# Designed miniproteins, single chains, continued (3), part 100

Each design is a single chain, and the fold is of that chain. pLDDT is the mean over its residues in the fold that is shown.

## One batch from the design tools (miniprotein)

Design m11458
Fold by ESMFold2-Fast:
Structure m11458 (fold): chain A 64 residues (1-64)
Amino acid sequence: SMAEREYEVLKPIILTMAKNAAEKLSKEDIEEFKKNVIDYLKSRGFPEDLIKEMEKEIDEVIKK
């Protein structure tokens, strides 16, 4: 599907941004970044399963 293809392109970009955020930003700013990403994906009409997957992937990067 188009959403799956768009997700495949966006995922590595978002995870790179999340890694940079984790290294440079406060915990509060990292949480705001995460919220903004999730809100963006919701606004684009991504399925809930992909949104939850992205949230988990961001959390894993932030915890490293």
Scores: mean pLDDT 82

Design m11459
Fold by ESMFold2-Fast:
Structure m11459 (fold): chain A 86 residues (1-86)
Amino acid sequence: MSAEEQARRGIERVYERALELAEKNGGVITVDELRAATDEVIRTLSAAERAGAKEFRDMLIKKAEENGGVLTVEEIREVAEEFLKR
């Protein structure tokens, strides 16, 4: 598995966790919930997976802070689409 494939796997795990929690909470997640949940995921990742996951997590947190401390399911998907576009 390449470093790029490992980074993508890390991003996918953070994305899946953020979506799962937002969906359970009626379609929204707070920045504090996002930080706690994604930090737990990142701790379980390898160094290669962690690089992409951390950058993606930082983008999610920044977006949540810009939105008054919350993210919707739609906004989580938008951040993922933006991050994966390159």
Scores: mean pLDDT 82

Design m11460
Fold by ESMFold2-Fast:
Structure m11460 (fold): chain A 70 residues (1-70)
Amino acid sequence: SLDEAKELLEKAQKLGIPEAVELARMAINLYERAKELEADPNADPSVVETLRKQAEELLKRAKELIEKAL
């Protein structure tokens, strides 16, 4: 979720893991874009789901980097 991505960004910044910071920022951008498209009645739901899935994959990678650093 977007809130989880923001939480991971803060954790990555605090731990000083640049790759995790970048991945979390990218995930946030994709979640925000998906949310904007979800609010648009003309948007294709499959595009929204693709963006969310891409954001989740980036977030998972960021989380793995953070967990390895702890």
Scores: mean pLDDT 83

Design m11461
Fold by ESMFold2-Fast:
Formats: sequence, structure tokens, C-alpha cells
Structure m11461 (fold): chain A 56 residues (1-56)
Amino acid sequence: SAREAAYQAALDAARAGLLSDPEKGRALADELSRRYGLSDDEVDAIGTRAAIEAGA
């Protein structure tokens, strides 16, 4: 689904170290919101899940 696709994209970005740059993190959040029709809260929750998983 859209949420799982967004999570996978965020997880891939987190594992690549791209989310350590605040500008890249904001750009990804904006892209996921537009591409998958997700709210800012949904994208924030997905980003948090992805960062935790990438760090584990």
C-alpha cells in the first residue's frame, strides 16, 4: 500500500545516511506526502519508524 511504499523509501534513505541532512529529510518528507497523499503526521510517523529500524 502507499504507507508501506513510503516506509520502504524512508528506510532506504535512512540506511543510506541521507536523513542525517535536515534539508534532505525535509525534501524526502515533502516528496512522500505528494507522491503517496500522506499527511505530515503520517510521514513523520513513517520517518520515525524507518530511523529506528535503520539504527537497529
Scores: mean pLDDT 80

Design m11462
Fold by ESMFold2-Fast:
Structure m11462 (fold): chain A 68 residues (1-68)
Amino acid sequence: SAARRKKLAEEARQQVLDTITDYLMKEANLPKKKAEKLAKYLLENNKNITLDILNEFIDKVKEEQLNK
C-alpha cells in the first residue's frame, strides 16, 4: 500500500538522518542542533547518500573545524 511505502521511506530517511547527525557530533564535535541542520542539508542536496559521500563530507567538516 502507499501508506506502508511512505512509512518505510520516512523511517529509512530518519535512520539516515540520525546516523549522519551522530557521525557529525562525534567526528566534528558539533552540537546536536548544528549536526542535525548539516545532516538535513546533506539529505536535501543528495538524492542518494552513499557511505563514500558521507565519509568525504565528514573529512571535509573535520578539516574545516581544524582550520577554524
Scores: mean pLDDT 72

Design m11463
Fold by ESMFold2-Fast:
Structure m11463 (fold): chain A 83 residues (1-83)
Amino acid sequence: GLSPEQARRDAEDALRTAESNLKKAKEYYEKGDLVKSANYLTAAGIQAVAALWFAEQAGDEELVRRAQKVLDEIHKLIKEIEK
């Protein structure tokens, strides 16, 4: 199976990608480009879910919390776009 050390690295990589895509989604939202914002939110969501899964496999409670925080921020921005 996946080693805890490899799972931690994969979680960190997925989390960085999720955070980058979320930042881009926020930038497009501020510019009024809701389609591009939604596309980056989709990419951020996929990577945040992957980060959460890898963090759980690693048994890293801090990485789990960080991935959950990114998912919460994604859901908040989705609600703002739906207004």
Scores: mean pLDDT 89

Design m11464
Fold by ESMFold2-Fast:
Structure m11464 (fold): chain A 70 residues (1-70)
Amino acid sequence: MMSPEELIAYLKEVKPTLSPVAQKYLDRVIARIEAGEDPRKVFDEEAEKALKEEDYEAYFALAEVARYYE
């Protein structure tokens, strides 16, 4: 299980390797986790948005990170 600080650091490291759209999702995830929201809820909601917008790269990136937090 990753700490919230480790999770944020990991997301910031991965961000430059992703598309601009995927980076937008990661920026929201980071901001919401830093604001004290439950990472599981944040990942679920942002993954749903990615699927709705047909951004599969962002969806898979969020799913990968969520596995390390759980």
Scores: mean pLDDT 77

Design m11465
Fold by ESMFold2-Fast:
Structure m11465 (fold): chain A 98 residues (1-98)
Amino acid sequence: VSGTHKTPLGDVYWVLTEVDGKGTLFLVAESGNDRLILLVAEQFHLFGTEIERLVVGHKLSPQARKTLESRGIEVVHDPSLKGKSAEELEENAKKLIE
């Protein structure tokens, strides 16, 4: 599943899929704002979505990474996702399901 989370601080594009049996969330924030990425990821995790891996296009702060990793979420930085549209993000996610 995929979508756009609209906030007053900017839009966050997301794709939630399963990669190698792991619930994987792909996130791209227009502003590169760590707080937007963290907020969206925490909402999915806290509301019962099993997220084992988070893939982000921008570099998260050490504090943001530590917060996500403390919840059992593997954080992967994929700079190729930076500046991608929601459609490109979905295509990139499908590529990993090979």
Scores: mean pLDDT 66

Design m11466
Fold by ESMFold2-Fast:
Structure m11466 (fold): chain A 65 residues (1-65)
Amino acid sequence: GRAAQLAAIAEARRLLATAEAAGDKEASRLPRVALEHAEQGDVAAAGRELRAARKRLESRGVTPP
C-alpha cells in the first residue's frame, strides 16, 4: 500500500545519504536502485534491495540509519 511505499522511499533516501556521506560510491548503488523501485510502486523489489544495502553497509562496519 501507499504507507509501505512511502516507508521504502524514506529508508532508501536515508541509506543513500549514509553511503554518500561515507564516500562509498558502490554502497550507494543499492539504495539508489531501491529508491527507483519504490518510486515506481514496486515495494517488493525495493524491499529486497534495501535488505541487501543494509547487509552490505553492516558488513563494512557502517551503521545503517
Scores: mean pLDDT 78

Design m11467
Fold by ESMFold2-Fast:
Structure m11467 (fold): chain A 68 residues (1-68)
Amino acid sequence: MEEKKRQEAMAEIAIRAAKSLGAEAEAEWVDGRMHITIRAKTKIQENNAKMLGEAAERMAGIDVEVKK
């Protein structure tokens, strides 16, 4: 209950962060876990998205995928 709200809040923060970098992002529930897809168009966006994704996966238990 509380954990699902936490994952949703973390996903929203990650999406807003990606959007602030000019990247596109979307979130969905996959197999009981929050999954975020970030689409980066520039090398800077890709590097920042990868770092954000690794932090989010390790700290919040959400899955993050970075695509071009």
Scores: mean pLDDT 75

Design m11468
Fold by ESMFold2-Fast:
Structure m11468 (fold): chain A 69 residues (1-69)
Amino acid sequence: MEAEKLLEEMLKHAEEGQKRLDEVKEQARQLGQKVDKEKALEEGHKEGGKIVGETQKKGKELLEKREKL
């Protein structure tokens, strides 16, 4: 079923994004506390922002395609 495949794709993409976001955020937070707070936050913010933005864009595209169906 087409809707089932789209949902699976969205879930996989969201799961990967969440995992990487959590890892980068945790790493940046721990490093910021112990080594360099400002530098770690900058790096974490850059990567986190990219992951979130990419996930949102793909989610929107998938929803629009489903709406047309």
Scores: mean pLDDT 68

Design m11469
Fold by ESMFold2-Fast:
Structure m11469 (fold): chain A 84 residues (1-84)
Amino acid sequence: LAELEARIAAAWARAVAEVKDPEMQKALQSVVAALGVLAEREGLDSSDAAAVVERYGDQLIAAAEAAVAGDIEKVKAIAEEIAA
C-alpha cells in the first residue's frame, strides 16, 4: 500500500509539474471530481483512503501518465470508470 501511495503521489506530482494545457488540467480535475463523487456515493471518509488507493491506485497512476503523454481521451475515460 505505502509503495502504491508513493507511486500515485510521484505520478501526480509529475503531471502537475509537466501538464501546462488547460484542457488537460481540466481532464485531470475530472478524475479528482470522480473520486469525490465515489466517496460521497459510498459514504467514504478519510479512514477509507487506503481502500480507495487499493481499488483505484492503478487507474490514478494511468490517468497521470496519460496526461503527461497528452492522451486527454484516456484521462476522461478513467474519470468515467472511477465515477461509475
Scores: mean pLDDT 76

Design m11470
Fold by ESMFold2-Fast:
Structure m11470 (fold): chain A 95 residues (1-95)
Amino acid sequence: NKEKELEELRKKIEELAKELLPKIREETLKRLAEIGIDVSALTPEEKAQLELLIENNAYSLALQKLKEEGVPEEYLNELANEYGLENAEEVARLL
């Protein structure tokens, strides 16, 4: 039952992403500070983009962990599309 398996994987991704978010946030903010970016001086639009980047990185790592556990690439690709991760690599390059 592919639908049921996808539903269980979505729940697992959400839980993994939630667990990863604090670390991804800390590492992202540290990296920005190292290159001279003052996060408090960012515009509302830039802050929204930063938050999206942090969230996308957390979901991307959650998918990577599922891949390491042997989840089929077909399911991983469908889930990545659902979370809008098609541009995750390009967004990550902005950090």
Scores: mean pLDDT 75

Design m11471
Fold by ESMFold2-Fast:
Structure m11471 (fold): chain A 104 residues (1-104)
Amino acid sequence: MPSDNEILNMVGKARTLVLDGKYEEALKIAEEVLKHLEGEVTVTKGEALNVLARALIELEKYEEAIEYAKKALEIYEKSNASDDLIQEVRSTLQEAEKLLQDKL
């Protein structure tokens, strides 16, 4: 089982992979983090869900991206996350919804 610091480092790595255009690698790491945070209601879980949603947008999996962005928003609201993090995930959700509509 990874430590809390290792989980936080994995989330940071997944974010960097999204910025580097390595979306499939980011997806795998974010999914691994979420397996370790199953049942948790933490800001770190919300961040992992948002990274997963962002990677799914770039992979054109918009319906899945919407699902995970909604889960990230719910976790952030329950964990009293900052307004900046809530705004970021709302932006991710809106982008995924717009791209899905444009694709249909």
Scores: mean pLDDT 85

Design m11472
Fold by ESMFold2-Fast:
Structure m11472 (fold): chain A 88 residues (1-88)
Amino acid sequence: MLLNPEELEKFFEKLPELLEEAEKKLEEYLAKSEDPEFDKKLLETLKKVYEEFSIEEFEEILRKFYALGDDKEKLRELIEEIEKKLKK
């Protein structure tokens, strides 16, 4: 996993509290990533989901991202599906 699983879990748990500090935490997180552009897009997509969707739907999407962990291609597919849903 390119993202630190422990740090990712803690970040997502506290995402509602950290949303206003998201840019600082995003930069800190991306500095540890092997693919900062991908991880930035992932986190930006999750922020949009949190802002536009219900908390239940947001939690479901977080679980899906966590479960896919190391599979960047499946994560990219999930991001694309979410972006299509956000556009509508």
Scores: mean pLDDT 63

Design m11473
Fold by ESMFold2-Fast:
Structure m11473 (fold): chain A 71 residues (1-71)
Amino acid sequence: GMSTEIQRLFEEGVRAALNGDLGTAQQKLQQLQDRLEQLRQLEAETGVSHPVEIGLLQGSITVITELLNQA
């Protein structure tokens, strides 16, 4: 499901950042940002809210961004 995919991207991004693989971490961050944009567009088109998935995406983006800023 969407939450499982978000969790996978987050775990892969965090692992890459902690291992100093900044390129992979940036790629996972971009994939999370793209997912957030796609989901917000879907909400705008359907009128159906996805607060759990939006929250997971926003939190994931914040954590990976902070890790990359500390590197």
Scores: mean pLDDT 86

Design m11474
Fold by ESMFold2-Fast:
Structure m11474 (fold): chain A 70 residues (1-70)
Amino acid sequence: MKKVAVEILREASESPKMSPEVSEKLREMAESIEEGDEERTEELGEEIEKDPEGVKILMEVADEKVRKLL
């Protein structure tokens, strides 16, 4: 479960449509999930949610990964 979430966040961070700032936050969030730091993950998630384009890209990557697994 954690591995899939981390992979989705890392793939979204590599999207050319993602801003460098949001990309860095996505990578940090992936790291915090791997480390089990729920408070940092929540803080980073709230910052990412402030960027609607970033959220859209993240959702598209997540949807593609989920469909591939089904």
Scores: mean pLDDT 77

Design m11475
Fold by ESMFold2-Fast:
Structure m11475 (fold): chain A 65 residues (1-65)
Amino acid sequence: HMKKHEEIVKLYEKLPEEKKRAIFTEFQNKLDEELSKITDPEEQEKVMDKFYDELLKRLKEELEA
């Protein structure tokens, strides 16, 4: 989890400010929506892990474009 977070931060910092804002808003809204449906802490951890994987993939795609 922490290694993924560190990689995400490093990739995120390489993006232009406009793209950082857009991606942050997109994923924040998505995360808030998904977490609002879940009350179980164990399920929330699984959603968070999936969220970081999706965010990491998105950041890599943006940097390769």
Scores: mean pLDDT 77

Design m11476
Fold by ESMFold2-Fast:
Parts: structure tokens; C-alpha cells; sequence
Structure m11476 (fold): chain A 72 residues (1-72)
């Protein structure tokens, strides 16, 4: 895998995580606790997809999931 392909895959993984966060916030309709709960569920479900794209981004997502678990 080239450095360019790796960077493209990393950006795709970040874009996926950001899209899931936006969907969670939009669906929650201003309820922050619900938004965080939806984000947690969606990131957990998408974790294998993110890992396949970028193990580095997957590690950041795992850290975010641990922080969400502590906040909920």
C-alpha cells in the first residue's frame, strides 16, 4: 500500500466517522444525551469497516467509544 493510498483510506475512515456523528446529532433533534448514545452505537457498529480502512483511525474511534461510555 502506497503512502498516498494509506492517506486516502485514512481520510475515508475519518469521513465515515464524521458522517455517523452528523447523523446521530441530526436524529437526536437537540437532545445531547441521545446524540451521544446514537453516536456510540453507530461507531461501534461501523468499527470493523473503519478498521479495514485505517487501523490508526479505528484506534481513535475505540478511544472515543471509551470516553462516550464514561460520559453516558
Amino acid sequence: MSAEEREEARRAAVARAVALAREAWEEAGGDERRALALLRERLEAALPEIEALSPEVAALVRRQLAELDAAL
Scores: mean pLDDT 82

Design m11477
Fold by ESMFold2-Fast:
Structure m11477 (fold): chain A 62 residues (1-62)
Amino acid sequence: MNEVQLRVAEAELRKIGAPEELVERILELMREGRLTDEQLRQIAKLIEQGKFEEAEKLLDSL
């Protein structure tokens, strides 16, 4: 697990306005290796669009 990559992801998610609960959930999945770079990019795009419910549903499907 790369701590630098996790810190960068956390900073970027907070920068785009992700709720803290959603940030924590994404970071946990990243630490567990359950989230691909492509899935992370898709979730980040949903968050940028304000589609928090859709982002949460995507995480639930993993």
Scores: mean pLDDT 80

Design m11478
Fold by ESMFold2-Fast:
Structure m11478 (fold): chain A 66 residues (1-66)
Amino acid sequence: DEKVEALVKEAEKAVKSTPEEAAKILKEMAEKSGLSLEDVSAVATAIKYLGVEEGRKLARELVEEQ
């Protein structure tokens, strides 16, 4: 869960940033994690509107192997 915690931490930064800065953070998250830009954006959106706990739950689901 070091990977999940890294995603949550970067998503929290994106949520607190300007839209321009957030876009750069989300792109870096996607490249480092191997997740799509859509998936990392979903995590940031969950944190913004539902809180960190729900964002962490979504991040864990997205990182899980099928």
Scores: mean pLDDT 81

Design m11479
Fold by ESMFold2-Fast:
Structure m11479 (fold): chain A 92 residues (1-92)
Amino acid sequence: SEEILQEMRDIYNETLKQLAETDDPEERLRILEEALGKITKLANEAFEQMRKSGASADERIKFMKELSEIVVPLSLERARVQRQLEAERAAG
C-alpha cells in the first residue's frame, strides 16, 4: 500500500541520515542490516495486504519497482561495507 511505501521511504531517508553521521564500517553495516530487516518485514506486510485486497497486477508491479528503488541501493552499500571490513581485517 502507499502507506507502507511511505514507511519504507521514511526508513530509507533515516538510514541515509544515519550513514552520513558515521564513517565506522562496522556501525554502517549494523545500520544497513537493521534497515533492510525492517524493510523486508514491511514488504511482506504489503504483499499480504495486496493479496487480501485483490490488488491489480499494475499495482503490484508499481510496488515492486518502488521497493527495488529502496532495497537495491541499500543492498549495494551493505556489500561495499562488507568488502571494506574484509579488506581491513586482512590488512590489520
Scores: mean pLDDT 87

Design m11480
Fold by ESMFold2-Fast:
Structure m11480 (fold): chain A 98 residues (1-98)
Amino acid sequence: ELPAFLREVADDLEKAAQALKNGDAETAIKILENTISRLEKRYAELKKERPDDTLGLLLLESVINAAKRILDLVKEGKYDEAAKRAQDLATRLRNLAA
């Protein structure tokens, strides 16, 4: 179910943000890479099984792109910006899942 999946992604993003605030970039990278992989797998399955779900596909694509940008910021050493973006994305996903 998409709402349950979005809540799981939000939980992971909040954990990544907390790791970054604690200076644990390695943990944040691991969480973000796993989250991106799960999002891409979900996107591929949704596209295969429900290619007419344009809103669901656009949502997942936007979340994938946002998560990849957060990961890039972590790799660039921009931990404060990455943490803020991860928290903001998590909040938006929780609101969409409600």
Scores: mean pLDDT 89

Design m11481
Fold by ESMFold2-Fast:
Structure m11481 (fold): chain A 64 residues (1-64)
Amino acid sequence: GGAGAGSALAETGRLGKELGRPPSVEEAREAARRGVQRAEADGGTTSEADLEAAMKGAAHAAGV
């Protein structure tokens, strides 16, 4: 369980709501990256598995 993965999914979901559509793959990946950075800045640790989960969540949000 990663603070980074959760933050990435939250940012990607929020972006989708703001856009009123699913984000593109690139938009979702950028949102996920920002979420991971925020979690790590708060002292969280992001594992490779958490990054994979965040990327899968971003791709799912983008409809791919």
Scores: mean pLDDT 68

Design m11482
Fold by ESMFold2-Fast:
Structure m11482 (fold): chain A 60 residues (1-60)
Amino acid sequence: SIEDFLSTIKQPYVTLNLETGEVRGSTKPRTEPGWKTFDLSSEEERKELIELIKEIQKRK
């Protein structure tokens, strides 16, 4: 599941490509065009990340 995948990420942040759905672990928030950074310690941000990944997967 997406949650199982996220549990393998040891970094505190995740950066998601909003077009491709590519996910990268990060030690700090990053600002890159087309990417959004999420704090995995935040329940709300974690939910938003999972929802966005599901939406992108449905479109692919």
Scores: mean pLDDT 78

Design m11483
Fold by ESMFold2-Fast:
Structure m11483 (fold): chain A 97 residues (1-97)
Amino acid sequence: SMQQEKQQQVLAKVYEEYRKRLEELKKKAVEEKLSFADVVHRLEEEIDRFLTEEVDKLVEELGKKEGLSKEAQEQVLKEAREMLEKEKYLFLFQPLP
């Protein structure tokens, strides 16, 4: 129960960080007046980089802060990867602000 609640908190924070990075990139792209194709390309690069290079580190850092075991951290990482991969396609085709 308490361990599961901590896992959910870490997962929520990972998702929040992911969303913040993509929103900041979209805002910057609008300010720089990038073409739609360039915005999509930059979003794809950032999503790929986050999934391959940063999500592991973020889960480890947040998991340690919340006192999760290594096994619990691995479970959160698996759930985060599955969630973010499903969101990837939908996010890329959302309207720009």
Scores: mean pLDDT 77

Design m11484
Fold by ESMFold2-Fast:
Structure m11484 (fold): chain A 90 residues (1-90)
Amino acid sequence: SKEEVELVKKLLERGLKAIEEAVKKGDAEKAKELAIQMLEFMYQVAKELNLEDAAKLTEEKLKEIEKSKDPEEILKIVKETREYVIEQLE
Protein backbone atom coordinates (compact mmCIF):
# COMPACT_ATOMS: atom_id res chain seq x y z
CA SER A 1 0.00 0.00 0.00
CA LYS A 2 1.00 3.68 -0.34
CA GLU A 3 1.10 4.03 3.46
CA GLU A 4 3.45 1.03 3.80
CA VAL A 5 5.76 2.45 1.07
CA GLU A 6 5.88 5.83 2.89
CA LEU A 7 6.72 4.07 6.19
CA VAL A 8 9.55 2.12 4.50
CA LYS A 9 10.90 5.38 2.99
CA LYS A 10 10.87 7.07 6.43
CA LEU A 11 12.65 4.12 8.07
CA LEU A 12 15.30 4.09 5.31
CA GLU A 13 15.82 7.88 5.68
CA ARG A 14 16.26 7.46 9.46
CA GLY A 15 18.73 4.60 8.92
CA LEU A 16 20.75 6.60 6.38
CA LYS A 17 20.98 9.60 8.74
CA ALA A 18 22.26 7.34 11.55
CA ILE A 19 24.93 5.87 9.23
CA GLU A 20 25.94 9.39 8.03
CA GLU A 21 26.30 10.52 11.68
CA ALA A 22 28.50 7.49 12.54
CA VAL A 23 30.70 8.19 9.47
CA LYS A 24 30.95 11.90 10.46
CA LYS A 25 32.12 10.86 13.96
CA GLY A 26 34.71 8.46 12.47
CA ASP A 27 32.96 5.43 14.02
CA ALA A 28 33.63 2.93 11.23
CA GLU A 29 32.44 -0.05 13.31
CA LYS A 30 29.08 1.59 14.11
CA ALA A 31 28.64 2.78 10.50
CA LYS A 32 29.17 -0.80 9.26
CA GLU A 33 26.82 -2.29 11.89
CA LEU A 34 24.04 0.18 10.99
CA ALA A 35 24.63 -0.31 7.24
CA ILE A 36 24.28 -4.10 7.60
CA GLN A 37 21.04 -3.64 9.58
CA MET A 38 19.64 -1.25 6.94
CA LEU A 39 20.49 -3.58 4.02
CA GLU A 40 19.01 -6.58 5.89
CA PHE A 41 15.82 -4.53 6.34
CA MET A 42 15.81 -3.59 2.61
CA TYR A 43 16.31 -7.28 1.72
CA GLN A 44 13.33 -8.34 3.88
CA VAL A 45 11.12 -5.60 2.35
CA ALA A 46 12.13 -6.66 -1.19
CA LYS A 47 11.41 -10.33 -0.39
CA GLU A 48 8.01 -9.52 1.18
CA LEU A 49 6.98 -7.43 -1.87
CA ASN A 50 8.35 -10.02 -4.38
CA LEU A 51 10.86 -7.51 -5.82
CA GLU A 52 13.33 -10.15 -7.04
CA ASP A 53 15.91 -7.77 -8.60
CA ALA A 54 15.92 -5.54 -5.49
CA ALA A 55 16.34 -8.59 -3.23
CA LYS A 56 19.29 -9.85 -5.33
CA LEU A 57 20.94 -6.40 -5.36
CA THR A 58 20.57 -5.92 -1.58
CA GLU A 59 22.08 -9.40 -0.96
CA GLU A 60 25.07 -8.60 -3.22
CA LYS A 61 25.60 -5.13 -1.66
CA LEU A 62 25.35 -6.60 1.86
CA LYS A 63 28.32 -8.87 1.01
CA GLU A 64 30.27 -5.85 -0.30
CA ILE A 65 29.63 -3.94 2.97
CA GLU A 66 30.72 -6.95 5.06
CA LYS A 67 34.08 -6.99 3.20
CA SER A 68 34.63 -3.20 3.38
CA LYS A 69 36.65 -1.36 6.06
CA ASP A 70 36.10 2.13 4.56
CA PRO A 71 33.14 4.01 6.14
CA GLU A 72 32.87 6.36 3.12
CA GLU A 73 32.67 3.34 0.76
CA ILE A 74 30.03 1.75 3.02
CA LEU A 75 27.99 4.99 3.00
CA LYS A 76 28.18 5.16 -0.83
CA ILE A 77 26.94 1.55 -1.16
CA VAL A 78 24.06 2.26 1.27
CA LYS A 79 23.01 5.43 -0.62
CA GLU A 80 23.07 3.73 -4.04
CA THR A 81 21.23 0.62 -2.78
CA ARG A 82 18.59 2.76 -1.02
CA GLU A 83 17.98 4.82 -4.21
CA TYR A 84 17.44 1.62 -6.22
CA VAL A 85 15.09 0.06 -3.63
CA ILE A 86 12.99 3.26 -3.39
CA GLU A 87 12.75 3.40 -7.22
CA GLN A 88 11.47 -0.22 -7.23
CA LEU A 89 8.84 0.67 -4.58
CA GLU A 90 7.44 3.48 -6.79
Scores: mean pLDDT 87

Design m11485
Fold by ESMFold2-Fast:
Structure m11485 (fold): chain A 63 residues (1-63)
Amino acid sequence: GSRYLARAVEDVRTTAPGALLLRRGDLVLVGKEDSDGYWYVELLSTGQLGRVPRSALERLAEA
């Protein structure tokens, strides 16, 4: 699927396998949405890849 920008609306500090740590306001590229409520993302500031809960993200409007 197409990638899109999202922003962390809260800090993410999970210990789940492949989890990515985020701070509120971090920008990510969403690449995959899993049916388990986690999304695979790239943290733009570091290039790190991982999974975060979808509830911690808001989709940004495409310009």
Scores: mean pLDDT 77

Design m11486
Fold by ESMFold2-Fast:
Structure m11486 (fold): chain A 71 residues (1-71)
Amino acid sequence: MIDPLEVAEALSLIALGIAKRDIDLGRVTPEEALEFARRITEKAADEMGLSPEEKERLVQRVEDALRAYAA
C-alpha cells in the first residue's frame, strides 16, 4: 500500500517546484507562490487524511523551503 504521508509529501514537492519555477519566470510574486504552494499542500494533506499536526508540519516545511529560495 502506498503511504498517504509519502503521497502528500510528493505532491507538496511538486507544488514547491512549480512555485519556484513561476517565481523564476516572473509569473508570480514570492508571496503569491507561497500561497499557491501552501494551498496545494493543504489539499494534498486533507485528501490523504493526514492529522492536523502532520498537515501543519508539511505546510511549514514547504513555506520554509520557499522563503529560503526567495531570499
Scores: mean pLDDT 83

Design m11487
Fold by ESMFold2-Fast:
Structure m11487 (fold): chain A 105 residues (1-105)
Amino acid sequence: MTLSQLVQALGLAKGAGVPLTQQEIADALEVSQSTVSRILQGKATSRREVTREQVERVAALLREKGYPDLAEALLAEYNAEESGASPEEIAAARKALYEAILALP
């Protein structure tokens, strides 16, 4: 999972009503708010792989905001990629994350 992929997934969650600020995303990922803003606007890409610590901090933030299902789906996608799961399993985990975002009221 790249930094751009994670930031864009969080941007979709924010668009769906998760009360995430760009600063909260930046703090969880230990990057500048300017970096988050530019990735969300499609003005920058980062192919840097996210660390487990970054994903765990984002998951904790999502749980704090009351979205534990999103946190679990995010961790499941990250763990599938890290464990060397099949492309089909990684695609299924990614689909589950997007379905969790779309299921938000």
Scores: mean pLDDT 81

Design m11488
Fold by ESMFold2-Fast:
Structure m11488 (fold): chain A 77 residues (1-77)
Amino acid sequence: SELEKAKEELEKALRRYAQARLSGASPEELDKARQEVLKAVSRLSELLSPEEVALTVQEIIDKLIREDPSYASVLRN
């Protein structure tokens, strides 16, 4: 479904962003990763209410932190 695809894209974008921040990536790479996260959130906003978007983002962030606790310092900021 479009919703499952949008959630998968957000998960990938957030994981990439977290990894870029933890690795001390260049400002250019960080900006690219940030833009992909914003794009994925924008896509969810077309499919879900603002409240549902917030819950979905929180669920994916919590999932990523469970998989790698080091992500907490960069995804909960």
Scores: mean pLDDT 88

Design m11489
Fold by ESMFold2-Fast:
Structure m11489 (fold): chain A 118 residues (1-118)
Amino acid sequence: MEKLEEGRRHLAEGDRLFAEGKYEEAVQHYEKAATLFSEAGDPELAIVAAARIAEAYVKLGKTEQAEFVVNSVVEALKEHPDVVEALRIVADVYEKLGKTDLAKELRERAEQIEARRA
């Protein structure tokens, strides 16, 4: 439980730093969050943290690193298909990487999942 709470604190700190434009520092906190969530046995939160890393790399202009991380997140989403937050983040990353058809597919998938829950 302590690792889950520590991971949530790092995710929140990463989000705060990201909002301030401190993308390199945000990545460090997101990486720590992903590790802690994985160790705590929460793959869905680990996927969200990894998606945030890809988004931060896009902001830094680190296109190759962003593409590597986003492809890893999409692979993980095959086993955890209902993580809507991650689907929306990776759709935005793909759009910024010029992969507009993939971005549209992931957004439509997120909308379909939310519609089924409504």
Scores: mean pLDDT 87

Design m11490
Fold by ESMFold2-Fast:
Structure m11490 (fold): chain A 94 residues (1-94)
Amino acid sequence: MIDEREIVAAVAIIGAAVLKVTSSKLDTPQAKRLAELAEKTLDLIEEAYRRGAPLEVLQKVLDLVTAAIKAANQGNYDEAIRLLEEAIKLLEES
């Protein structure tokens, strides 16, 4: 049985994993940085979920990961990097 926190965390983890895999296929400094940040974001979401991070924090992280995917799909890797750095900050402060 899946609760709302579990669903939100799972979707955010999947989003970060997709972003890591897709950016790892590109040989640019921005894409490599994005892949590293996506990996860190994924690990921090798992840790935050296990620590009992509130749904509001997990939802904000999902929104940031979703925005980062959109930015990366548009070729705006600098914006995707900024959004993941914001997500990481929220996860580390929660």
Scores: mean pLDDT 84

Design m11491
Fold by ESMFold2-Fast:
Structure m11491 (fold): chain A 68 residues (1-68)
Amino acid sequence: MTYEEALEKLKELTKDEKTKDLATKAISEGTSLLVASDILRIAGDEKGSEEVEQRAIEVLEKAIKEAE
């Protein structure tokens, strides 16, 4: 699953204040990791960039499981 696909799925599950808070925290953390991934790629750390991008996706996937 791409980050964008996970984000859309999480948005669809956001129906109340609890899931909204969960989604907001997950998106904030995931977006911060994506920014870090982009910085690593620009700096030439391609492997580190890929690992951090996967962690960003995992943050959203975990939130999706908790929201279900």
Scores: mean pLDDT 82

Design m11492
Fold by ESMFold2-Fast:
Structure m11492 (fold): chain A 89 residues (1-89)
Amino acid sequence: MEKDEKFKKLAEQAINILDEVAREAAKRGETELADEFIQLRADIIYALKNNDKDGIIESLRKAAEVARKAGYDEFAEKLEKIIQELESL
C-alpha cells in the first residue's frame, strides 16, 4: 500500500510539472512544444490509470529530453528526479 501511494504521488507530481512546463511554453509562444507536453501529460495519466510504471517512466524520459533540448532545464531536472524516485520503487 505505501509503495503504491508513493507511486501515485510521484505520478501526480509529474503531471503537475508537465502542466507547468506546457503553460511556460505557451507563454513563450512555443505552441507546438506546449502541445507536445500536453500529450506527454495525457500519456502519463493513461499509464497511471493502468498502473503502468514503465509507461510513466518512458513518457517522463521523453518529456525531460524535450524540456532539456528546448532550454527548460529546471523542469527537466525535476522530471529526472521523479524518474529516479520511480525507478527506486
Scores: mean pLDDT 86

Design m11493
Fold by ESMFold2-Fast:
Structure m11493 (fold): chain A 58 residues (1-58)
Amino acid sequence: VTEEEAVEIFKKYGLTEEQARKAVELFRQGKTAEQIAEELGVPKEIVEKAIKDIVDKM
C-alpha cells in the first residue's frame, strides 16, 4: 500500500486530508489505532476500520 492509497482510505472514513496524512505518519511509526485516534481527536472505531482496510490491501 502506497502512502497516497492509505491517505485515500482514511479520507473515505471521514478524515480530512490533513488528518489522513497525519494518521498515515503515525501508523508508519507503529502507533496503535487508539493512540492515532486520541492524537487526532477522532473516534477510535473509524481509525480501526481504516487500518483494517489498509492491512487487507497489503
Scores: mean pLDDT 82

